# Designs tried in a protein design run: designed miniproteins, single chains, continued (3). Part 2

Each design is a single chain, and the fold is of that chain. pLDDT is the mean over its residues in the fold that is shown.

## One batch from the design tools (miniprotein)

Design m8037
Fold by ESMFold2-Fast:
Structure m8037 (fold): chain A 77 residues (1-77)
Amino acid sequence: MQKLEEQRKLRIEENHRVVKITWNAQVEQAETKEARDFIKKMRLLVLDEAIEKSEDKELYKEVKENFEKYWEEDEKS
Protein backbone atom coordinates (compact mmCIF):
# COMPACT_ATOMS: atom_id res chain seq x y z
CA MET A 1 0.00 0.00 0.00
CA GLN A 2 1.41 3.40 1.00
CA LYS A 3 4.68 1.79 2.14
CA LEU A 4 5.38 0.61 -1.41
CA GLU A 5 4.90 4.11 -2.79
CA GLU A 6 7.26 5.53 -0.18
CA GLN A 7 9.91 3.00 -1.19
CA ARG A 8 9.47 4.03 -4.82
CA LYS A 9 9.93 7.66 -3.84
CA LEU A 10 13.18 6.87 -2.05
CA ARG A 11 14.43 4.94 -5.08
CA ILE A 12 13.72 7.91 -7.33
CA GLU A 13 15.62 10.22 -4.98
CA GLU A 14 18.54 7.81 -4.92
CA ASN A 15 18.62 7.69 -8.72
CA HIS A 16 18.50 11.47 -8.86
CA ARG A 17 21.55 11.66 -6.62
CA VAL A 18 23.48 9.15 -8.73
CA VAL A 19 22.68 11.06 -11.92
CA LYS A 20 23.82 14.33 -10.37
CA ILE A 21 27.04 12.78 -9.09
CA THR A 22 27.85 11.30 -12.50
CA TRP A 23 27.09 14.58 -14.25
CA ASN A 24 29.21 16.60 -11.83
CA ALA A 25 32.10 14.17 -12.11
CA GLN A 26 32.13 14.45 -15.91
CA VAL A 27 31.89 18.24 -15.83
CA GLU A 28 34.69 18.46 -13.26
CA GLN A 29 36.99 16.34 -15.41
CA ALA A 30 36.30 18.59 -18.40
CA GLU A 31 37.98 21.73 -17.09
CA THR A 32 38.21 23.38 -20.51
CA LYS A 33 35.24 24.83 -22.38
CA GLU A 34 36.39 23.03 -25.52
CA ALA A 35 36.19 19.64 -23.82
CA ARG A 36 32.70 20.35 -22.48
CA ASP A 37 31.49 21.59 -25.86
CA PHE A 38 32.90 18.47 -27.52
CA ILE A 39 31.04 16.20 -25.09
CA LYS A 40 27.79 18.05 -25.78
CA LYS A 41 28.30 17.80 -29.53
CA MET A 42 28.94 14.07 -29.31
CA ARG A 43 25.75 13.61 -27.32
CA LEU A 44 23.75 15.42 -29.99
CA LEU A 45 25.39 13.34 -32.72
CA VAL A 46 24.39 10.10 -31.00
CA LEU A 47 20.88 11.46 -30.59
CA ASP A 48 20.66 12.27 -34.30
CA GLU A 49 21.62 8.71 -35.20
CA ALA A 50 18.90 7.41 -32.88
CA ILE A 51 16.40 9.69 -34.62
CA GLU A 52 17.29 8.32 -38.05
CA LYS A 53 16.89 4.75 -36.80
CA SER A 54 13.57 5.57 -35.14
CA GLU A 55 10.36 6.74 -36.78
CA ASP A 56 9.45 9.08 -33.91
CA LYS A 57 10.85 12.37 -35.17
CA GLU A 58 8.58 14.59 -33.07
CA LEU A 59 9.55 12.85 -29.84
CA TYR A 60 13.26 13.38 -30.43
CA LYS A 61 12.74 17.03 -31.28
CA GLU A 62 11.31 17.54 -27.80
CA VAL A 63 14.22 15.62 -26.29
CA LYS A 64 16.68 17.92 -28.07
CA GLU A 65 14.93 21.03 -26.73
CA ASN A 66 15.02 19.64 -23.20
CA PHE A 67 18.74 18.90 -23.46
CA GLU A 68 19.54 22.40 -24.70
CA LYS A 69 17.54 23.91 -21.85
CA TYR A 70 19.28 21.69 -19.31
CA TRP A 71 22.72 22.70 -20.55
CA GLU A 72 21.79 26.37 -20.59
CA GLU A 73 20.82 26.17 -16.92
CA ASP A 74 24.09 24.42 -16.09
CA GLU A 75 26.06 27.25 -17.70
CA LYS A 76 24.31 29.79 -15.48
CA SER A 77 25.54 28.15 -12.31
Scores: mean pLDDT 60

Design m8038
Fold by ESMFold2-Fast:
Structure m8038 (fold): chain A 97 residues (1-97)
Amino acid sequence: SAVIEAARQQVEELIAQLEKEFSDDPLVQEVVRLAREALRALDAGDLATAERLLEELYERAMSLEDPEAKLLAVSLAGALHTLLQLLKEQAAAEKAA
């Protein structure tokens, strides 16, 4: 779980950075909202909902006009994807045991 905890911390740090640095940008705050919803779905073990939210988040991130916000939002999508894959691997290992 140390790897999963590190991946989760990276996601939370990127969310906090986007929320703080782009607080007045409603499009960036929508990316933050989707990321927080994806984390809630992952915490609930709802990997299918998390995957769908992550797809929407990535589309929103790619549509951002500010290059700094776009890079951070795309990095957030990548970090969430990594966390999702780690949780899928953990769930598969638990089911196989």
Scores: mean pLDDT 86

Design m8039
Fold by ESMFold2-Fast:
Structure m8039 (fold): chain A 89 residues (1-89)
Amino acid sequence: GAEEAARLIEELGRRLAELLKEQGKDDSAKKVEDLAKQAAKYARQGKYDEAQSLLMKAVEIALESLDPESRERAEELVREVFPRIAEAM
């Protein structure tokens, strides 16, 4: 349900932000965390289109900011978590 989707969104955002922090990209990590928290809030309200839009922005920032090796790790994480978010919605 909505609460499970929100928790998975927050988890994905946190894990992407940790990859960015490992590379010293703290400003990008903060942006990703903030967007994921906003997306989770919309998911809890049943506003799934807004939640997905903000989550996609967070993922885009992460992928653009990470080096190629860490980008592959982030893409694997997104592939793991996105289907679970969709199923929870």
Scores: mean pLDDT 86

Design m8040
Fold by ESMFold2-Fast:
Structure m8040 (fold): chain A 73 residues (1-73)
Amino acid sequence: GHGAAASAGAGAWGAREAGAEKAYEGLQFMMDAGRAGRASPEGATRGAERGGRYAKQGNDEKGYEAGLEAARA
């Protein structure tokens, strides 16, 4: 509910939750890219890990970008 989102606020833990969503998007990208033979599961794992680090600092956009870059590597 809306109360849970308000409780998370805009603190570091709220940014972590946003990062988890971006990391999940990275995993979905990995599934699609894996089927196409574009990226390895290892790359997607690195992407999710890197994305999560940035999200914890409230930089979810940078986390998403860094995650995708790591997944493509």
Scores: mean pLDDT 52

Design m8041
Fold by ESMFold2-Fast:
Structure m8041 (fold): chain A 77 residues (1-77)
Amino acid sequence: MADEIVEGILNDEISEEIGKMTVREVIEILSKKFNVPESEIRRFTRIPESMLEKKVEDLPEGVKELLKEFVEHQLRR
């Protein structure tokens, strides 16, 4: 699951299953995968609390790009 989410974000190939997940669920999975606090992910991606209950597929493109940049940054460590 976590590896599928990372791959989907990096390749802009978000599966229907991942696209239906809430932003909160994706942040929690990435937090565990990269061992970083959820607050650091929200700060990096500029995702406000009000967006945590939105579906990943409904995120603005700018936020999706920041999420991709976050994942790329973590993979370079």
Scores: mean pLDDT 79

Design m8042
Fold by ESMFold2-Fast:
Structure m8042 (fold): chain A 57 residues (1-57)
Amino acid sequence: MTLKEAIEKAKEFLDKHKSTLPQKEYDYLKEIIEKVEKGEGTPFDYVFVAVLAREAE
């Protein structure tokens, strides 16, 4: 799985759970994904995006 694929799957996870996630949690996860997409993420942010991508399956 490429980084781009992981980001896309993580976005799919957020879209799928948008109605069930609290707004604060949704905004926080979205911010992490955006940081990774810009190449500004910490190593933990990259791991977290990869976890979200797996959960989207």
Scores: mean pLDDT 77

Design m8043
Fold by ESMFold2-Fast:
Structure m8043 (fold): chain A 97 residues (1-97)
Amino acid sequence: MEERTRKLAEEAIEEALKEGMSEEELEKMIKAVKEKLKKELKELGEEMSEEELEEYARIALGVILGMHKKKEEAKAKGITYESDDDIDELMKEIKEA
């Protein structure tokens, strides 16, 4: 399951880059997700290595991007996506961090 999640995340990142996201924007978003994960782990009294944080941040970003894309595609097809703005809020937070 983890290997599939990683591949899906990388695919979502590649699609975002193809759709106009720059490598610099990608790095900025990964850094934002990594900092958020680091803060949450500290609150729980846990630590993760920098390598693990970066890997998990990249996977998490890919999942968020993939979910956001599915929501936008559904909206474009006239399908109401059931979300409490959670994905939009996460994307805004990551982009503005």
Scores: mean pLDDT 72

Design m8044
Fold by ESMFold2-Fast:
Structure m8044 (fold): chain A 103 residues (1-103)
Amino acid sequence: MTVDDVLRDLPDGHVAILAQSRGQWHLLGYVSGDASDDDIRRVARQGYQRFQQLSQQVPVIFIHVWGRRDGRIHRFGSMPGQTATQDQVVQMVRDGARRLRGL
């Protein structure tokens, strides 16, 4: 499964949180880039909780933030899964939403 495959149904103007594990991509959550900061933070925290659950079953190599604009996917950030904190993931999603709004 490619990143294009997992993001196929991601709506335009949305940011997605993904986990990458040994050639597999897992969608942890998505939110509109135009959502309130509180909504973005809530979705990011929920995505982090799903990441923690997934990491008990499969080795997560990286957490990524991607978005869609005008049919094109853009990568906004990634970090190693083993050391990722909730606050770092929340900030990466917030930064991704801000960058997506600038496209």
Scores: mean pLDDT 87

Design m8045
Fold by ESMFold2-Fast:
Structure m8045 (fold): chain A 55 residues (1-55)
Amino acid sequence: YTATSENGNTGTSSKAGTGVVRKVEGNTAIVELDDGSTATVTGEGFEVGQKVTLT
């Protein structure tokens, strides 16, 4: 899946959905999805608190 942030940063996601970045570790972000699950996103420019769309 492709991850796209509200600021136009893109990356690769393990899941589809929408959510908010909760944690960033190097080039990996942990996104809390609107359904309460989590997704792992690999990419640059993701920051804690950003909204992301995973398609």
Scores: mean pLDDT 79

Design m8046
Fold by ESMFold2-Fast:
Structure m8046 (fold): chain A 84 residues (1-84)
Amino acid sequence: EEEERLEHDILVALTIIQASTLSPETRKKVLDYIKKVENNKEALEKIRKLLQEFHRKYPTLSDEERKAFEEELIKKIEEIVKSI
């Protein structure tokens, strides 16, 4: 069930992305990065934690702050991908 748990974590991450008011380009980039690390448990957990933090802060942000936060999210995810 470890593989099912990882798939569940990916689904949770995608659900957070889909539930948020994200640009289609931001969503596509994040999905591409998740797919690149789908077999790396540590990288997936780091991305999941970033997406949880994004979801927690997102409702408190203005539209301009949300755009900046989405760009920062992409950069942090890219750093995680580069670490493997």
Scores: mean pLDDT 71

Design m8047
Fold by ESMFold2-Fast:
Structure m8047 (fold): chain A 69 residues (1-69)
Amino acid sequence: EKKELAERYGEMARLIVESVGKKPEDAEKARRDVKELMEKDDYEGAIETVRKYGGETAAKAFETRLKRL
């Protein structure tokens, strides 16, 4: 289901942003924004959102996971 997949990628973005040492607040913002963008099939926007909140390393990790799907 589209919403279920978007929720999973949002949660993945949250975990990645937390793993690079960002605050839970920033990770939660990344989760919410990525979920919204994934529901719109805006994969580039989702990667850019992870870069915005988590930095380049987080964005690359998220992109790698997105490609494995």
Scores: mean pLDDT 81

Design m8048
Fold by ESMFold2-Fast:
Structure m8048 (fold): chain A 88 residues (1-88)
Amino acid sequence: MSPKELLEELYEAVKNNDFEKAKEILEKLLKDKDFISENKYLIAKIIMSSDNEEFKEEMIKYIEELVKKTGDEEIKELLEEMKKLKEE
């Protein structure tokens, strides 16, 4: 599945506040570090577009756990973009 198709699926999962599906799709996207680096703002905007505060907080927590486990700089930068958008 292309990264673009995964972004569309991520948007649908977020629209439905389907945390488990969003997490599954995001795990696939996070394997392409170049794509994340180039699209971190768009990915953050999609995730943070949810009108459900609990969903957004759970997604931030999930990405924080990934940063702790991997030490991945691209995932850390994605987390920072998500936190910036939380107040929007």
Scores: mean pLDDT 81

Design m8049
Fold by ESMFold2-Fast:
Structure m8049 (fold): chain A 91 residues (1-91)
Amino acid sequence: SIIEKLEKLLELALKMESREDVEEIEKIAKEILEESENETIKEQVKAAVETLRELYELREAGKISELEANVWRIAAVGGLVVALSGAKKLE
């Protein structure tokens, strides 16, 4: 189930455009943080979500280009891929 939630979080991170997307990302992340017993996975998820939130705010404020936002999105997605890999190794 943690793996399924991490995969959903990855999908949402790749598609993030609106405030509603940020709210869904935070909702799924909160569920992962409540269900996971692995502190490393929790910290990786928290870092990725904070990166996505900051990206959204900077983009809405017109302080970052779409290209720059996409680079930071890739970084956040990379962090989630690492978290997903960690979760799969615990099976």
Scores: mean pLDDT 85

Design m8050
Fold by ESMFold2-Fast:
Structure m8050 (fold): chain A 88 residues (1-88)
Amino acid sequence: ISEEELLELFVEWGRAAAEELLTSPYNPARATLALMGARAAEQRGDVALALEILEKVLRAVERSARTEKHREFIRELREELERLREKL
């Protein structure tokens, strides 16, 4: 499998994971897959898709924010979104 094929798979998995995060109880493994997909999208030059995936992750985590780790993750996600918006 090529690096390009691997990035495409991560984008597809991340998109699916982000959609599931919005319709299901928060799952850290799905959040991780969504973040991998966002990073893969950015590496492929699709900053808009990376932003879309991260915004979905942020919405899902904010709905489930009950712990300090969730609040730290939200802060990290907001910083990442700001960084990606600067690239548009």
Scores: mean pLDDT 80

Design m8051
Fold by ESMFold2-Fast:
Structure m8051 (fold): chain A 65 residues (1-65)
Amino acid sequence: GAATRAGAAASSYGGSGNAERGAAMAVREGKMTPEQAAAGAKAGSDGNSVAGGRLAAAGAIEMGG
């Protein structure tokens, strides 16, 4: 949903801007689905960057609250 999309975008910007660019490019080229890209960004933030994961969670709460 919208919260998942916003969270993925926020985590990419906060944790890794190049990851977001790579995911967007892969989706455009048909190498990844938007769903896979969003899941990857979230997993990467949670695994590689605690700050990135926290940022994604904050974004989701803001949209939902």
Scores: mean pLDDT 51

Design m8052
Fold by ESMFold2-Fast:
Structure m8052 (fold): chain A 85 residues (1-85)
Amino acid sequence: MEEIKKEALKAVEKVLEALLAGEDINDTKEAYIVAGVVYQAAGELEKAKEYFEKAGVEMPKKEDAEEIVKYAEERLREIREELAA
């Protein structure tokens, strides 16, 4: 359970770094994990399950998915502030 949360947090960082570097990540394990977490936090459990299955990982708890989404939102805010400086 904690391992899945850690993997998802790392996937968020990798996706953000790849997007900033102009890399195509749309068909990667990390992109699938991030999509799964977003759908799970939004209550779209069937779509979340499909993405986690594509990524080859188990679906985390809803509370963990919500924390991961909050982390991603904070990271995007920090990146936007850094780019504005």
Scores: mean pLDDT 78

Design m8053
Fold by ESMFold2-Fast:
Structure m8053 (fold): chain A 66 residues (1-66)
Amino acid sequence: MEKVLEAAEKAADLIKNPLLREMVRRAIEYAKETGDAENALRMAEIAAQRDGNKEALKVVEEAKKS
C-alpha cells in the first residue's frame, strides 16, 4: 500500500498538466481515507497517459510490477 501511494505521488509530481496532476492528488487523498491505493495508481496511469508523460508512466508501471 505505502509503495503504491508513493508511486502515485511521484507520478503526480512528474505530470505537467495542472488539472491532471490535481486529479491524481485527489485520488491519493481518497485512498488515504478509504484504503483504495489501487484507484490512486489507476488515476495516476490515466493522467500520465493524457499528459504524454513517459517518466510518470514508467513510475506507475514499476509500481504495478511490485
Scores: mean pLDDT 81

Design m8054
Fold by ESMFold2-Fast:
Structure m8054 (fold): chain A 100 residues (1-100)
Amino acid sequence: SKEETIKEIKKVFEEAIKKLRELGLDEVAEKLEKTMEEIIKILNDESLSVSEKMEKVAEVLLEFYFEVYPDLSEEAKKILEETFNKINDILEEYKEKEES
């Protein structure tokens, strides 16, 4: 369901935010929290198809990554790459369930 998808995405973001704060990257973590809120708004937008939601989420994640890139350590880059991959996997599963 959409509700379960949003819960899974929120958990993935919350884990990443915690790890970034443990690295002392509080500003990056704060920006990621705002990115999470924007993604939740996209997922709740009933005017968008699942494919359009996935495209907009990918765009928001890329914009976030480019904004924070100069402040990222190699460990922080790894955290964000793993986070984005998990989000993509959740959204691909959501798409399969909604299109079946």
Scores: mean pLDDT 85

Design m8055
Fold by ESMFold2-Fast:
Structure m8055 (fold): chain A 91 residues (1-91)
Amino acid sequence: SKYKEEIVKIVEEAAKRIIELSTDPAVRQAARDFLEAVKEIAKNLDEIMARLATISGLRALEAEVRRLETDPKVAEEIVSILQEAIDKIKK
């Protein structure tokens, strides 16, 4: 599915940007783990469920980043990246 490929690409780019911004190993690992989860979602779920699961996962990652990232400026930049990814998937 072209749309599922786009979802994976959007999350891959977001994860890359998060890993480049954060020095926190837990935040970096959460981004990597989420990308792997989205690849599995794209393989195993239909388009509607992949969309919903990925948006839900991005929201969960947003909460995790706010909990883990000690630099408020870095946390807000990462949250902005995650919100941008959600907006792209919703289109």
Scores: mean pLDDT 87

Design m8056
Fold by ESMFold2-Fast:
Structure m8056 (fold): chain A 55 residues (1-55)
Amino acid sequence: MEEIAKKMMEMITEINKLVKDPVERAEATIRLQDAMLKKDVEGAEKILEEVKEKA
């Protein structure tokens, strides 16, 4: 469980690093935070993968 929280924070950091457009970065971060609140690691990983493919 502790590892999940750390992993989620790392994903947010990766989004901030990969996405240069502030609007897209904010949208991705909000979606990831929502997934974190729902404890949906799979959804968070999907969001990061989608961001990575766009970059």
Scores: mean pLDDT 75

Design m8057
Fold by ESMFold2-Fast:
Structure m8057 (fold): chain A 105 residues (1-105)
Amino acid sequence: MEELVKKLEELRKKNEQEWIDYAARILLDFLKRVKDNAEWVAEQLVKMGLSEEVAEKVRELIRELPNISDEQAYERVKELLKEISPEEREKLVAFAWLKLQIDDV
């Protein structure tokens, strides 16, 4: 967690676009891993205190992943991060990063 926070803070000092580009990569890697479990992901996000609107957008994106290219998926993730509040961005990216770490155990 501390390493992720430090990296995100460093990127924010440079510009918002670099922060979004980095966060989008983390989120896309997570979504690709959970592509067959969109409903579960949406339920977990709501339980963690994200809005139902954000959870639904993530669910829809996961369902679209098999029908779009990696480049299109990356752009969709960046647009999602641009549309939600900074607080929800941080919660969503932290959740994705944490799940990527836990799956290695």
Scores: mean pLDDT 76

Design m8058
Fold by ESMFold2-Fast:
Structure m8058 (fold): chain A 84 residues (1-84)
Amino acid sequence: MTLEELLARLRERLPHLSDEELRHLLGAALAASHSAEQLQAILEEVKSKFDDPRERALYGLEKLVASHSDEQLEAIVDELVAKL
């Protein structure tokens, strides 16, 4: 499952939230499953590849998505929808 597919599912189920709010919620939920050391490693990789904060945010989010299985990603979407 790609970042765009996840955002599309969240937009369908949470249509009252902006794309920026959906990205923020998804990023927070994905980051919660990682240790501080794992998050720091992703942050350092992002900083080494991009100077633009938007490109950093997008790449960081894509790395977080790639670290999860499709089953884990579907569970995160269901949890976010259930809480909101």
Scores: mean pLDDT 78

Design m8059
Fold by ESMFold2-Fast:
Structure m8059 (fold): chain A 98 residues (1-98)
Amino acid sequence: SPEDRRLFDLFVQTTLAVAQALLARETDPAVRALLQDLIARVQAISQEADPVAGLRALIDALREAADRAAALGDTRTEIELGALATLGTMALWLIEKE
């Protein structure tokens, strides 16, 4: 639906803004690589024609990036990306309910 498309596009834009803000302040090369990888993956996901499939892929990318940040000891990146994944999961649940 047009509403599902707008919601997916908003989550893509929000994720890119958060990842870019985190990257701008990050000095650890491993965390910078993680954030650059996430940005590239989210840009690719943004081209998905099915907003539900796109939102699922976005949530998976965010969870994977949060887990990688946790392994690197970057608690802020872990929390920020994890929070976005949780919000995306709730949005997906609301879409799939009806």
Scores: mean pLDDT 88

Design m8060
Fold by ESMFold2-Fast:
Structure m8060 (fold): chain A 84 residues (1-84)
Amino acid sequence: DAIDTIADVHHADEEERRAARVAAETARRLAPPEYQRTAALAAASMAASGTPPETVARMAREAGMPPEVVEALVAGVEAGRRVR
């Protein structure tokens, strides 16, 4: 139904905001201290955009992020996806 579709779209926006918060908190917790802010902001943005974990890993590697930061970002985005 059209009403169900509109409700799903509205619910997706709330899920995107929730996913972004969970992703940021998870990435900040896992990232090295010097990268905590950067990892939190990046994970929040990627989670809100619905970026897949494999794409997150690729983008972070291309940006020259250390492996531990790449792992923190992927874990953050995956945690965000679990609350959708």
Scores: mean pLDDT 75

Design m8061
Fold by ESMFold2-Fast:
Structure m8061 (fold): chain A 82 residues (1-82)
Amino acid sequence: KKQLEELAEKIIKFVEALKNKDEEKEREYAKEMITLGNPEAKIDEEALELLKKGLLKIAERIYKKVNSEKAKEALEKAKELE
């Protein structure tokens, strides 16, 4: 459950980086999220696009499991990307 709240925090920061057009922070937070599942994963454009397209689904699942204000904030921010 603590790992899911950490992931929610990373989603929030990733979306804020996207809104601010901060490509460096966008890639940094994307790397943190992608490497949680596979530490050796390459952070290429395909991985970044897959993360962006899956972000809402990830945020929805976190909110269902954690049901915290931070998880709700991550979900609302992910919805802003659609």
Scores: mean pLDDT 77

Design m8062
Fold by ESMFold2-Fast:
Structure m8062 (fold): chain A 68 residues (1-68)
Amino acid sequence: SELEKKAQELLQKMGELGQQSGDLYRQSLEAERRGDLDLSQQLRQQAQQLSDQANRYGRQAGDLFMQA
């Protein structure tokens, strides 16, 4: 069904954003270790935004599965 296809697309986007968020968090820790606190803060903010978006996609996918 179209709803199931849409849900799968959202789960794929959730996974991709989750991976990118994790990568940015790791980079933020490396920046912090080097004393680059400004870069660390920027990377953490970006990681959090991607994590929040991933969670929204996950919830939307769940809602679509409930409608299918």
Scores: mean pLDDT 88

Design m8063
Fold by ESMFold2-Fast:
Structure m8063 (fold): chain A 87 residues (1-87)
Amino acid sequence: MKAEEALELYLRALELVAADPDDPAARAEAEALVARAMELMLETPEEELVEALKRYLETVKKADAEELEAAAEGVRQIVEDIRRAAA
């Protein structure tokens, strides 16, 4: 459950960034969602996280290669921004 919840939060962050990448409010909401997802991931057993991430990536990769590129880049940017802020 926690791994799924974390991935759902990442998905919501992706949708916010993809819909309005230049909207500062949407980006702030996406950053908050990613931060909450990270907290859930830290509380989830590593094996469950690996399985959930693998399943998520496989599903998204199969479903839409083009959207995957934009979505993956958006998530990476948010994750990097949060990492830099947390450091």
Scores: mean pLDDT 64

Design m8064
Fold by ESMFold2-Fast:
Structure m8064 (fold): chain A 82 residues (1-82)
Amino acid sequence: MTEEELQKLRDEAEKALKEAGYEVVEFKIDANGNATVTVRDKKTGKEYTFTAKNAYGLLRHLIGVAEARKTKSAGGALPAPP
């Protein structure tokens, strides 16, 4: 993975998390590609720390978590099929 691809994915994950009601407190990637991301739930004030050996996989997972939260927060509205 290039640093540019990782930065773009980071920006997408941070935006998705922010839209889902999370605040990114910390984002750290080490020289071995291990990633640590700490997010704060704006509604509860609770912090969650995610650590993975693959930064790319973690960022994709966090985007999925953010999207799932947005769907659940919509109060029973299932997305209409296209």
Scores: mean pLDDT 71

Design m8065
Fold by ESMFold2-Fast:
Structure m8065 (fold): chain A 79 residues (1-79)
Amino acid sequence: DVDKVIDQIVAKVRAGDFEGARKVIEEAYEKGILDEEQKKLALEYVRLAEEAFRSVDDFEEAVRLARRAQELLDKLREL
C-alpha cells in the first residue's frame, strides 16, 4: 500500500531521520510499491524537508521550503 509507505516516510522525516526516509523510498521502489515518478517525488519531498529543517535560523526560508515539501507530499499521495 503506497499510503502506508508514504506515512512511514513522513514519520522518518518528522523524526529527523532523512537517511532512514530515503532507505524506505529505495526499498519501496525495489519492491514495486512505488513507481519511478513516485520515487522521484518522494526523494524531492525528503530533500526539501531536510533543507527546511536546516533553515531553522531563517524562519521565512524554512516556511517556504516546508510549504514546497507539503506540496510534493500532497502530489505523491494523489498518485
Scores: mean pLDDT 83

Design m8066
Fold by ESMFold2-Fast:
Structure m8066 (fold): chain A 63 residues (1-63)
Amino acid sequence: MVTEEAVKRLVKTTLETAGESAAARLLAEIMGVSQATVRRRIRREGLEEVLEEVNKELKEKAA
């Protein structure tokens, strides 16, 4: 079962190993938006807020 912690870990690991662009690309794909939109949201709301929205989206898709 994909948990909130697993998604946060995946995004943080991607950020550390492949950089901010790769993390933004991953989030953009999950959310169905552009990388620029994800980067703007992270800049405005912070990474943790964006991760919370992604977790909600994943839970809805898993149901």
Scores: mean pLDDT 70

Design m8067
Fold by ESMFold2-Fast:
Structure m8067 (fold): chain A 78 residues (1-78)
Amino acid sequence: KELEALVIQVEQIAERLEKTDNSENSRQAVEYLRKAAEALKAGDLESAIRYLDEAAKLAPPEFQPLIQMVRDAVERLL
């Protein structure tokens, strides 16, 4: 339910970032976002938060609020 919506949001952020920026940092951020989505699918909220935090550090400034919003939503489910 809520986890499924968050998975979709993380995957959409990853897809948008991949199409927008091709820097090494952005590629690493996309990998972390995809790992976060897999963790959410597995119900591993703690790992998902860790991966989202790593993605936020590497993502361009315009993507950081989007990643933070999803991260905070996942934290509310703990």
Scores: mean pLDDT 86

Design m8068
Fold by ESMFold2-Fast:
Structure m8068 (fold): chain A 61 residues (1-61)
Amino acid sequence: GSLADKVAEEVVKRVGAALRGQEAALREEVIRAMDERGVPAEDHERAIELALTFLRLATSA
């Protein structure tokens, strides 16, 4: 019913916000580690993509 649909929408929004927060924290951590080691900015995006891929594998496997 419409009540169940509304609850599902709220849950999806909250889970999405939490996941975005975790991804942001991971991104900041990777960037900081790379900056500390003097890695070029163009390599930061690749490192972030690899980290996100590993998170996805942990969820999918």
Scores: mean pLDDT 68

Design m8069
Fold by ESMFold2-Fast:
Structure m8069 (fold): chain A 110 residues (1-110)
Amino acid sequence: MEKKEEAEKLIRKAGQLVMDGKYEEAVSLAEKAIKLAEGVDPELKARAYTVLAFAYTKLGKYDEAIEYAQKAVELGEGEVRERALHVLSIIYDKLGDEEKAKKYYEEALK
């Protein structure tokens, strides 16, 4: 579907923007991708949530990052779920919650 293809392009671009340190732009594109993926593809939506969570983590917005990473874990499978669990581990490590950081790190290794 056209919406699915457009969402995939936006997710790839948002991921590249994260690598380039352009976190606010990455958030904008990931949010657009989520809207396009709504009701179309849960895995694609999970991929967009993972990018959004990582971008918010880099912006220091940990509450938003946790919310979107948890949504990505619930909807995602395989590599997408693993990546979202890694983001949760990083966030909880930054927050000083060593128990949760270890829990999500170990879960991501499975």
Scores: mean pLDDT 85

Design m8070
Fold by ESMFold2-Fast:
Structure m8070 (fold): chain A 96 residues (1-96)
Amino acid sequence: SLALSEPSEEVRKAFEEAVKYLKEINELIDKMSDEEVVKAAQKVPEAKELGITSKSQLAAYLTALSIEAVGAYLENDAERAKQVVETLKKLYEALK
């Protein structure tokens, strides 16, 4: 059968945590200038290595992280889901 398995509690918890961080990050970004957002993103190694130097590039990265979280949920991949949460947590801590 090619039917996807029901996600484990570990995957559901990580996915819910990722969704919460994405919401909190978007709310913080809405209150900040482009310069403040870019400076915060440069403190996160993953964002710095991708060469994120604009608010629109950060928005694209957040979209990619959202897609990755959905993929981890659908594939029941706890480690992949946790990696997304850790990256989002670093972004959240840099922005606050």
Scores: mean pLDDT 83

Design m8071
Fold by ESMFold2-Fast:
Structure m8071 (fold): chain A 83 residues (1-83)
Amino acid sequence: ADAEAEARLLALIAEFLELVKQNRLAEAKRTFEEARKLYESLAAPSPRVQAAFLRAQGAMLESQRLLAEAAAAYAAARALDPA
């Protein structure tokens, strides 16, 4: 079910963000690629899930020092889920 896929994606995103905080960037990159593949498989992701994925994308871009692109991803996430 889509709800189960969304829950799995949110769990992968949470794991990814924790790995980034720990500066475990190689493991974070692998977890992000798994999350990205799952996200791309969703036909109609909820705004909450879209926002969570955009925040994860922002964190990955920030880890690569692509700060302008990271800021744009975070801004897009806030537009979808400001709370």
Scores: mean pLDDT 84

